# Designed miniproteins, single chains, continued (2), part 64

Each design is a single chain, and the fold is of that chain. pLDDT is the mean over its residues in the fold that is shown.

## One batch from the design tools (miniprotein)

Design m6347
Fold by ESMFold2-Fast:
Structure m6347 (fold): chain A 84 residues (1-84)
Amino acid sequence: MLKETIRLMNESGDAGLKGMRAAQNLREGKGVEKAVEEAKRSIAEVDKIAQELEKLGAEGSAKSARTLRDMMRSELEKAVEEYK
């Protein structure tokens, strides 16, 4: 169980970084279609990881993953507004 929690947290962090990079690429107008797709995929991955952490009873880690998910959603929304 502990090893799974650590692995999921690492995967959440990696997905978070990819999502943030995608949002930045969108703000810069680079590969807009792929950037939106990657950002949405990364958000979905973090959300799925949060659910798996909750199933493992890792409440603190699940809350952190949900917070990251919400931040990623907010950043994508801002990037879309800034790209207009």
Scores: mean pLDDT 84

Design m6348
Fold by ESMFold2-Fast:
Structure m6348 (fold): chain A 69 residues (1-69)
Amino acid sequence: MMTEEEARRIAENMAAGLAKDDSPTVQRVAVHELQKVGLSREEAEEVVRALLAGDVERAKELLIRHARR
């Protein structure tokens, strides 16, 4: 399961990537990577949406919430 530290690291890393390139292709790759760590497509899309809004804290909270299986 995803830890709070791991969720923060993922959110910050993805935020940095999206700040450099927010193209539809990079967004799709981000969703796919989040699905690999146990998120559904819908949950992954919510995280990417928060990151695109610049809300890293919200993205971290979503990762912690959705990683809880």
Scores: mean pLDDT 79

Design m6350
Fold by ESMFold2-Fast:
Structure m6350 (fold): chain A 96 residues (1-96)
Amino acid sequence: ADKPITKEDYEKIKKVADEMIQELKAAGVPDDIVERLKKVVDETIEEAYKNNLTKKQFLHLLAEKFQEALDTLTPEERDIAEAAFSRLVQKINEVL
């Protein structure tokens, strides 16, 4: 947890994020919303890697940025997105 995210970790996190985006599309979330959430995840992963953030710092930053995106969604879309986010965090914890 106290080590910076490596290039290997970055690539694994991006793969898990892509899987989350496919799950959101399969769940019927509109493409515009999925694109917005994907941008948040991709930008957060890139920022974490560029700034040598730890796993803990990355997860904290991701949670903050994802919450801001969720605040723009309808209640129904938010419930689906929150479930997908929980799965993403779990998969990241298993990878890192």
Scores: mean pLDDT 79

Design m6351
Fold by ESMFold2-Fast:
Structure m6351 (fold): chain A 73 residues (1-73)
Amino acid sequence: SSAREEALRELNRSAGEIVEAADAGDLEKAERILEEFKEWLREKVERGEISEELARGMEEALQAVYDEAVART
């Protein structure tokens, strides 16, 4: 459960940072945050801390936040 809780905290933090970066017009930073989160999730899956299904859902959720934030800018 702690790994899932950590992943949810990181997802929420990354989502907030993406929105902040996009609102500031820093789309390069927003994209970097998205890619760093995807790589972080990949490492968690490789270590057996998170399932591939959960990681995919979280990647899709953060991608949606990114797409929406960029569309608003």
Scores: mean pLDDT 86

Design m6352
Fold by ESMFold2-Fast:
Structure m6352 (fold): chain A 73 residues (1-73)
Amino acid sequence: AMAVREEEVVFEGEADGRRARVTLRLTLADGRLTGIEVESDAGSPVQDAAALQASEAAGAYLARLHAEEQAAA
């Protein structure tokens, strides 16, 4: 049996008076990232600057999380 933990992280972008939200659902099994689900309330990021900003923030967070897991091993 594995210890499974689910974490939800929300990122928000704002551009030209518009707001967009990207939600990451992370599944960690025994301290390892095993699953990622991405949910957005905006359309295509290429057509929505706020959605693009939120997506970039989410990507930066995932990169940092991966680096910290490597350092903790």
Scores: mean pLDDT 71

Design m6353
Fold by ESMFold2-Fast:
Structure m6353 (fold): chain A 100 residues (1-100)
Amino acid sequence: SALAERARRVIEEALETVHRAALETPDLEKQIELSVYGIALAVQLTISRRHPPTAEDLLAAAKVAEAAAEVAAEAGLEEEAERLRRAAEELRRLAEELAA
């Protein structure tokens, strides 16, 4: 499915962005939080490769990306934060398309 391929690409891009943010922050607590969100996105990506993602799966990934964006913003990583917010918005849009 073209939608499933787009969803996987968005999750993969979000995962790469979270990993980059974790490497760029010198704050250990924020690095740990970003690493945890990275693991959550990696789990969603793995699930999406085994089964077509559900709307619930995409909404779960969107929530993780949004939470990671907040931590990145607090760390002063505005470019990474904006990329993660855009990923969350796209995942919510794809979830709506999947539910229709």
Scores: mean pLDDT 88

Design m6354
Fold by ESMFold2-Fast:
Structure m6354 (fold): chain A 61 residues (1-61)
Amino acid sequence: MKITDQEIAEAFAAMLVGLGDYLKSQGKEDEAKAVYEEALRLAQEHGLPEEFIKWLEEKLK
């Protein structure tokens, strides 16, 4: 069993996306956007797949 910093970042980014989706469903658009921005930052800093980064960028538009 090997857990890398990238795998931890993937798991945490996925959790942030879930939180952002929840906040957006509650009408908390500004809070949801802040959470998606943090997920995007983690994805960029830890070299997550480009498709995942692009998908997050689309969520922020």
Scores: mean pLDDT 78

Design m6355
Fold by ESMFold2-Fast:
Structure m6355 (fold): chain A 55 residues (1-55)
Amino acid sequence: MSLEELKRRFEELVRQGLVSPAEFMEAVETLAFGSEEEQREKLEEIIARAEARRA
């Protein structure tokens, strides 16, 4: 997935209440101060954890 697709998926999971406040803060800090690769890795990690909770 592109970084923009990961951001869109993350926003949707936040809207569904599947992202914890701690995970949200990790993502926000990484998106503000991290490299593109760090942003991708953090979003993929959080999305995977959130989608596992969906089931």
Scores: mean pLDDT 80

Design m6356
Fold by ESMFold2-Fast:
Structure m6356 (fold): chain A 66 residues (1-66)
Amino acid sequence: MRLEVRFVGPVERGIGWVLRLIGDPEVEVERLSEDVYLVTWHGSEEAFQALLEELRADPDLEVREL
């Protein structure tokens, strides 16, 4: 499963989510531009939905499923 994540707030706040994702062996994170990241999920669907809810709860992030 794939997400496009865009940081719309202060860069320092958005970096926290990127660092959290990089530590997960079920996640690949690619930086597409200064504010846009591609997240590829290799784990379970339930864990993906939990991640999606966490990302959507951050007011500095816009999240789009691909």
Scores: mean pLDDT 72

Design m6357
Fold by ESMFold2-Fast:
Structure m6357 (fold): chain A 137 residues (1-137)
Amino acid sequence: KKVFEDEELALKASVALTYIGLARYYTKQGKYDEAIKYAEFAIEVAKDIPDLLARAYTVLGEAYLAKGEYDKAIEYFDKAIEVNPNNARAYYLRGLAYLKKGDYEKAIEDFEKALSINDTPEVRKALEEARKKLEEK
């Protein structure tokens, strides 16, 4: 019984990871509507798997961000952060969405939070750009 339950969970996780991968692949190709579709499939499959659910919300937000739908992107990054408060990528991407909207103070807060979780050159550069834009206003 336990082996059967573990196999079903492993299969669900594998399917969710495949859809997450497809969502990222189509976002990179500029096929945002396909990316959104696969990210939504990932959310459905990952509903009861918190780590994958947070990742699914993150890739859905990423697709909306790439499409230029910043408010929808922020909504899904908020959901990703609610499921996993240590999601450095969701903070970073939400910061980028705020930066695109001209909300530089919120962008700085999100980049600082992302940096506190995972210090990367990409986040440091985004933080410097946001700080510069805030000072130029």
Scores: mean pLDDT 90

Design m6358
Fold by ESMFold2-Fast:
Structure m6358 (fold): chain A 90 residues (1-90)
Amino acid sequence: SMREKLEREARISMVIMGVSVTILALKNGTLDKEEAIKLLERAKKVAEELGLKEAAEKLEEAKKAIEEGDLEAAIEKLEEAREALAEFEE
């Protein structure tokens, strides 16, 4: 239905926004590690619920990079996740 399509698209857009804000915060040093991990766990769950396997995998890789203190790798994986999510937007 149109409602289900709009709800799916809205959820994808929200995850993209969250990932984009997280990338910006990491680049600016304004987001702490604990908050970043928490936000990425939520984003991954939403991606999994939407069946977006590639995005979910990239979000998990980004989380691991943050846990290891590799912020450059984390940003790269978040950008890859955002690109994977954007493929499902009109």
Scores: mean pLDDT 82

Design m6359
Fold by ESMFold2-Fast:
Structure m6359 (fold): chain A 70 residues (1-70)
Amino acid sequence: SAEELVEKALEHEREAVRHYILGDYEAALEHLEKALEYYKKAYELEPSEEIRRNIEGVEKGIAQIRELLK
């Protein structure tokens, strides 16, 4: 279900934050990319404003971490 996919995305976002705090930007990026995959799948099943905002937030986070890794 879309709800299960959102929960999987949230788990990966939590792991991304943990790795980011530890300075492990590569692992944080990998988890954000997984979160994005799950949110996009959830959005395909049930388009919602909340999921769209979560996708935008994760994409912004990915862009910021990629800048740090230049």
Scores: mean pLDDT 89

Design m6360
Fold by ESMFold2-Fast:
Structure m6360 (fold): chain A 66 residues (1-66)
Amino acid sequence: APPDVPKPKYTEKVPADEDEASWYERNAKVLEETAKAFEEAGLPDMAANARKQAEHYRKLAEEARK
């Protein structure tokens, strides 16, 4: 089986009582906080990955608002 990588900082499921755009925006904020923590810990590659994911969620949030 392929490796299973846990992602506890955010979920792929949109809550029933939350707007899709708001859900993406929230996940982007969590990922930005995670990226900052990785930078502080001296893990620039992990920080870059988290920022890239945050940017992806921000873009999805903007598209969902249109």
Scores: mean pLDDT 72

Design m6361
Fold by ESMFold2-Fast:
Structure m6361 (fold): chain A 60 residues (1-60)
Amino acid sequence: MPPPPSKEELWEQYEKQIKEKYKDNKDPSLRKEILLEKLELAKKLGDDERVKQIQEQLKK
């Protein structure tokens, strides 16, 4: 069975897509929306460390 892509590689690919989605927006409220999108991505990938980091950022 071929090895699956690493969580790090998948994260980088999806983070690029999120960055492109929000590239034309200058609204500071988008910071929370971007963090929520990244949080959902980290949960889907099972990246518990990134989930914790993003949750801490959302508490601020």
Scores: mean pLDDT 73

Design m6362
Fold by ESMFold2-Fast:
Structure m6362 (fold): chain A 69 residues (1-69)
Amino acid sequence: MSKEQLLDVIREIVDKTGLSETKAAQAALLADQLLKSHSRQETIDRLVKELGLTRKQAETVVELVEKYS
């Protein structure tokens, strides 16, 4: 994912989930890394566990990262 795509993803995550910009950035970067070697479901579970996102927030993050990758 390019720097420009990352900024767009962060903005959409903030708008759709209400997460802070910092939390959205952490979630986007972690999801991008995990999706290279883990399933979609494992990535969602990890975002919930490590970043304290709700399952719906984690699903939205993964959907947006997949759209831009």
Scores: mean pLDDT 85

Design m6363
Fold by ESMFold2-Fast:
Structure m6363 (fold): chain A 58 residues (1-58)
Amino acid sequence: SEEARERALKIARFVAEYLLKVQGKPREEALDAMVKVLQSYGLTEEEARAAAERILEE
């Protein structure tokens, strides 16, 4: 659903910010974590990776 997708994206953004800015983790580790989160909320691997890449470019 649209609501579930929006929640997944919000959580992925939070995870990215935490890993990159608080933990100082590399981009690749943040990307992998976001993909796993997005897939757990029903996105395909392709959709999850595309969304994670867009979040990292924001």
Scores: mean pLDDT 83

Design m6364
Fold by ESMFold2-Fast:
Parts: C-alpha cells; structure tokens; sequence
Structure m6364 (fold): chain A 70 residues (1-70)
C-alpha cells in the first residue's frame, strides 16, 4: 500500500494548501475519483468524509447563521 500512503499524503498536502471550502471540495472530489479508479479504500473513505463535512456548511447556510448571530 505504498501508493495508498503516497496518495493520502498528497491529498492532505493539497487540503493544507487549499484556502477555501470550495477549493477543498474540488480537491476532495478529484482524489475521490482517483481512489475509486485505483481501488484505494482508505483514500476513498478520507475523501468522502471530507466532502461530507464540507457539504454541511454551504454559503447559503453560513449566511443564514451569520444573520441569526447579528
């Protein structure tokens, strides 16, 4: 699983460099596609989990929450 370890490290580095939730979502979607194509189950699980977390805070929900706090 050297390939899986290398791709997991690349994914984490790409997420670290991504400065917005939208960019992180694109990174996670790309790595999810790679994981599915290559059968990398740990990378697939990590990318799916990242996409799930990012999907919980879309811009519209952030705007509504900010309005509630004001």
Amino acid sequence: SKLEEEELKRFERALEKAKSNSVKAVVAAVFLTVAKKLGLEKLKERAEKELEELSKIPPEVEDEELRKLA
Scores: mean pLDDT 75

Design m6365
Fold by ESMFold2-Fast:
Structure m6365 (fold): chain A 75 residues (1-75)
Amino acid sequence: MDAKKYYEEGKKKAEEGNLEEAIKYYKKAIELDPDYAEAWAELGKVYKAAGNDAAARLAYDKALLLDPDYEEAKA
C-alpha cells in the first residue's frame, strides 16, 4: 500500500474505535512519507483519545512543523 492508503485505513480503524490498529496504520503512512502532515495530525488525535497526551503533543508538533496552517493540529 502507499502512504495515503495506510492513512485512509488508519482513519477507518479510528472510526471503529480500534485505536491501536489506527496508530499502526498512521505510523506506516509516516514511515513511507515522513512529511505527511495529515497523518501526523491524525496520529496525534488517536494518541490523545488513547490517553497518551505526551505522544499526541509530539505528533501535533510535527504536523505543525510540516504545515503551520494545518487547522487539525492546532486543536
Scores: mean pLDDT 79

Design m6366
Fold by ESMFold2-Fast:
Structure m6366 (fold): chain A 61 residues (1-61)
Amino acid sequence: RKLALAVAAALLVAGGWFNLEKLGDREGAIRDAEVAIELAKEAGDEKTLRKAEEFLERARA
């Protein structure tokens, strides 16, 4: 169960990163990063949580 949440969080970070770099969709990328942070917290996945937080900061910049 928690593994599925961690995988979903990782996929959201990857998809948001692609949207930000290829489509320039900053608002969508920020949304994906915020959802990924919540899913990573729920899953207890420290690595994915850190990546999602870094991505959120990058998308906001």
Scores: mean pLDDT 72

Design m6367
Fold by ESMFold2-Fast:
Structure m6367 (fold): chain A 53 residues (1-53)
Amino acid sequence: MSEEELEEIYREVYEESLAGFSGRTVSDELAEKWAEMIAEGTVEAARGRTAAA
């Protein structure tokens, strides 16, 4: 998988996760950090599946 595809996955997952955290139970800063963690984890999982070495 290309770096451009991984960046696209990161942005999509980040935006979806951030939208899911409406700030009802967490601050906007925490929502952003959690969205970053989820997006990074998703990219790492995608990279791990593609990097068959």
Scores: mean pLDDT 73

Design m6368
Fold by ESMFold2-Fast:
Structure m6368 (fold): chain A 58 residues (1-58)
Amino acid sequence: SAKDIALEGSKELFVLLAETTGKIIEARKAGDEEEVKKILEEHKEQVKKIVQELKEKL
């Protein structure tokens, strides 16, 4: 159902947020501000992909 698809997508987005947060912490510890910017841009693109896949399933 649409509700189940939305719930699964929400879980996927939450997992992605946790993974991205971990990567940012490691990049910050390394003092690599350019890597932080790259991680944030990659996160943005992955969110767009997940949202697009959810729209296609609805």
Scores: mean pLDDT 84

Design m6369
Fold by ESMFold2-Fast:
Structure m6369 (fold): chain A 80 residues (1-80)
Amino acid sequence: SSSRDAAVKKLADFLGRANERVAELVERARREGWDYTVSASVTLATKPGESFSATVSAEVRRDGEVVESFSGSYSETVKP
């Protein structure tokens, strides 16, 4: 596979793992009646020399206090 195809697969694998972890945090927050926030950003390379990247974060708050959090990122530059 091309460098681009490999980068896309790794990005998808990262997002899948991040989604599983965020889903666990959100499920717990909902079950306990706690607040949560989720943020995600994804950038897709359109040409060689650009990067595929993603950042994912989640916070769970109990009575305004952060009790659990997750943060993850992935980045890979497409070779020319």
Scores: mean pLDDT 84

Design m6370
Fold by ESMFold2-Fast:
Structure m6370 (fold): chain A 57 residues (1-57)
Amino acid sequence: SAAEREVAFLRALRDAEVREMAELLAKETDPERRAKLEQELAEAERKLEEMIAELES
């Protein structure tokens, strides 16, 4: 279904964004900027998981 394709796309997008942010975190040496990146990553994951949950409902 269209919803199943959308869920697959959002999961792939989430995995790609998590990987990219993990690379940025590995290269970041400033503790304050690292904390901001960790917060942004957590917020992005939460939003994508909420979208997936809504589509699966």
Scores: mean pLDDT 79

Design m6371
Fold by ESMFold2-Fast:
Structure m6371 (fold): chain A 73 residues (1-73)
Amino acid sequence: SILDKLKETLPNYKEELLLKLSGALKNVPEEEVEPLLEKLKGKEEKEIEEIIKEIEKVDPTVENIIKLLNSIK
């Protein structure tokens, strides 16, 4: 599941934060999630929360979510 990949990739983050992120990414194909998670490594929890808020603001199209996440370095 996406949540399991999040726990593997971001093990030091709070579970409630990872659960929110997994919900925001539920419509993104699993194969697209892994490269996007690499961009989230080393981010502070506050930065992840801001990313979740931005995902929630976009139209729930996979393309718009991927574009948003690909803008992160």
Scores: mean pLDDT 73

Design m6372
Fold by ESMFold2-Fast:
Structure m6372 (fold): chain A 92 residues (1-92)
Amino acid sequence: GPEAEEGARFLEEAARKAGLEAEVEVDGGVITARLRGADVARQFAALSGAVEGELLGAKAEVEVRGDEVTVRLEAPSPEIAGRAAKALGEGL
């Protein structure tokens, strides 16, 4: 829904402002973000430690590979997915 797409757009813009390359995809209540940059692993390690496995009602799966991080947010609704993506972007 529009809330998930708005949250995904916010996350993509926030990541780019933080100096990261960003690709964000939305599929219903699932948002998948691929982020690349020198400090990305450090940024996402801190966020994962704060909310282990869940972010604002969304299940968070984080894969770190060198300078690339893949974040998958799986929520019961697009509204929850959008809020989780926005919160993640605000933490960058």
Scores: mean pLDDT 76

Design m6373
Fold by ESMFold2-Fast:
Structure m6373 (fold): chain A 75 residues (1-75)
Amino acid sequence: MEEEVEELKKLYEEIQRAGDEVLAQTRDPETIERVRELVLKAKELYEKAQTASPEDVRKLIEEAKRLLDEVRALL
């Protein structure tokens, strides 16, 4: 469980970094809003993981991986 929460934390940090990279490259308001939405969703998954069961944390990790792919697609 602690290891899964740490993995989710690393995914959240990677999503934030990728989001910052997109924001550094763009002035498009729609892209800026999309990045903010994806980063906020990642934060919510990480916060939910603090009280979730190990099985639920694994599901949150898979959702976070999808969010990371979506942010990277904006690069």
Scores: mean pLDDT 82

Design m6374
Fold by ESMFold2-Fast:
Structure m6374 (fold): chain A 68 residues (1-68)
Amino acid sequence: AEDLLLQAYMYIIAGAVAIRIGDLEEAIEYYKKAIELARKALEIEETPEAKLALESAEKALKEAEERK
C-alpha cells in the first residue's frame, strides 16, 4: 500500500497548491483522486497513516466544494 499512500499524499499536496493559485476545479479533482487512493490503501491494510490520508483528503475536498 506504500505506492497508494504516497500517491494519495502527492494529490493532497497538488490540491493544496491548486487552491493557492485559484484553480478550484483542479483542486477538487486532485482531492477526489487522493480519496480514491487512500480508500484502496485502507482496503489492503488498515493503518493509521491510510486513515489519516483519507480524513485529510475528505476534509480538503469538503472545504474546496464549499468555495464553489
Scores: mean pLDDT 81

Design m6375
Fold by ESMFold2-Fast:
Structure m6375 (fold): chain A 80 residues (1-80)
Amino acid sequence: MEEKIKEGEEYGRKAREYYEKGDYKKAAEYSFLAGKYFEEAGDYLTAAIAYDEAKKLDPSNEKYTKEKEKALEKVVELRR
C-alpha cells in the first residue's frame, strides 16, 4: 500500500516536470498514472484529484473525466 502511494507521488512529480517543460499532454499522462497508483492504494480521493489535474491538462481526453467520476463514486461509498 505505502509503495503504491510512493509510486503515485513519483508520477505526480513527473507530471509537474513535464508541465514546467510545456508538455501538457505528457503532464496529463503522468498525472493520470499517479491517480491509478493512488487508486490501487485505496486512496480514492487523491486519485480523483490526480485525474482532475489530468483532465485540466488535456481536456480533450474523455477518459480522464470518466476515471475521475469513478474514483469520486468510491469516495462516497455508495451502494446502488
Scores: mean pLDDT 81

Design m6376
Fold by ESMFold2-Fast:
Structure m6376 (fold): chain A 61 residues (1-61)
Amino acid sequence: SEALERMAEALGISVEKLKESLRRVLELDAAGQRAAVGLLARDSGVSRSTISRILEELEKE
């Protein structure tokens, strides 16, 4: 995912570490997930809607 690669680069981490962090976000309740998506959007510059789609795709893996 090009969006995943851009997020990882912006955050200064590997795609693998980003996926681990996102899998932890999926373990949170709905409020926790919304908060985490907001923080990731702020820190990476990637939109909340794009991050939500990445989470949905990761949940299917």
Scores: mean pLDDT 83

Design m6377
Fold by ESMFold2-Fast:
Structure m6377 (fold): chain A 56 residues (1-56)
Amino acid sequence: SLEDEQKRQRFYEKALKALEEMKKKIENDTSLTPEEKQRRLEQIDKAIKVLEEELK
């Protein structure tokens, strides 16, 4: 139904926002090495792309 589609869309939008905030935290995390930051950011970017596809 349209309502179920809207609920799923809002869920994925919130998830995308959470991933963007995680990305910012990783970029500002002084405990992580540059290599660790790169790996984590790449994983988050992949997750963001998957969620963007789900939002279609």
Scores: mean pLDDT 81

Design m6378
Fold by ESMFold2-Fast:
Structure m6378 (fold): chain A 61 residues (1-61)
Amino acid sequence: MEKLIEEVSKKVKEEVAKDPSKAAQLIEETWNELSKKLSNEDALKASLAVVEAAKETLKEL
């Protein structure tokens, strides 16, 4: 995974663990940030990986 995507995924996981109610907002912000730096297709693939990480974090809470 690109370093940028890895760092964003880690931050989202940490913030979701602290406040699960922010998960949807953090995912939207991740899409907005990545779509500025990556192609829409790559941003979507990266955002789906972040969504998966957030879902796993929520299930463990």
Scores: mean pLDDT 75

Design m6379
Fold by ESMFold2-Fast:
Structure m6379 (fold): chain A 60 residues (1-60)
Amino acid sequence: MMSKEELELETQVSLALALYAITLLATKDPEEAEAKAREEVKRFAKRLPPEAAEAALATL
């Protein structure tokens, strides 16, 4: 059974991928799409303690 933190991370990764796909379809610009996805992941990481954020991002 996944913890709440693991489920939240999985949801955030899915959201980042959705933002990438939507931005790519709208702008046809993969650099902008990647920037949007990275910003979303960074926003999520700020909610975790620094050590936990580093560990979680390493498993992506």
Scores: mean pLDDT 66

Design m6380
Fold by ESMFold2-Fast:
Structure m6380 (fold): chain A 102 residues (1-102)
Amino acid sequence: VKLTKEQAEIYRRFGEAYLNQGKYDEAIKFYELAIEGEESAETYRNLGIAYLKKGEFDKAIEYYEKAIKLDPNDKQAWINLGLAYYKKGEFEKADEYFKKAE
């Protein structure tokens, strides 16, 4: 069962509110609900940010890659992908992705 696009937008807004409060588990929950109704590059990027803030770098990378697949021109997603690799100690991959953001 898929949520409606309107419900997805409401859940995305809740995810943003929780993300801004530093409540990353709640943010992830609402962003995952939003994706059930409508996939978007912005929602995937914000899921990546929530996982990055929790220190779950592999999940952050997965969601940033999904965001970039939907919108390759999202400079912020490329920068955040580089940051996730940097935090994992994969500096050469981080540099590659930072260059793609330029």
Scores: mean pLDDT 85

Design m6382
Fold by ESMFold2-Fast:
Structure m6382 (fold): chain A 100 residues (1-100)
Amino acid sequence: VSPDDIQHGRDVIDDMIDDMQQRANDETDPQRKQQINNIIDQFRQISDSILSNSSSMSTQDFRSRMNRIMGLFFQAVNYVRMGNFDQMQQLIQQVNDIVS
């Protein structure tokens, strides 16, 4: 995996995290806000794990994992916006399975 591939993946993840953070900031319900923040923390941990292990991965493996995770992140953000935290947790589990 090249440094440019890592940086691009990181930038896209950061943009999605920023979108989720904005949602958390706009949330007035304390429990829902906490749930969104917990999801953001999981996203940060998962993305950091992939990025920190990227040097031992092939470029193809890294891109495949990143693309899959980005897709799941996008769906997760939509479920959070709809208040569908059960579906969100299922997507987080899928992301965890990819990074394990």
Scores: mean pLDDT 75

Design m6383
Fold by ESMFold2-Fast:
Structure m6383 (fold): chain A 78 residues (1-78)
Amino acid sequence: SLEEAEELIKKGEEYEKKGEYKKAADAYRQAGDLYESLGLYEKAVEAYAKASKLYKKVNDFEKAEEAQRRALRVLFKL
C-alpha cells in the first residue's frame, strides 16, 4: 500500500540518522518495490537510488548494483 511505502521511507530516514545504513538501504529498497507496484515510478526511482547509495556506503556492491538496476528499469518506464 502507499501508506506502507511511506512508512518504509520514514524508517529508512530514521535508520540513516542512527548510522544504520544497511537497515536504511533495505527499507528504501522495499519502499521502491512498493512504489513501483503502485505505478509511482518517480518515487520508486528515488527510493532505489537512495538504497543503492547506502549499500555502496556499507560496501555491499552486489545489492547496490541490484538497486541501481531496479532504478534504471523504472526510469525507462517514465
Scores: mean pLDDT 89

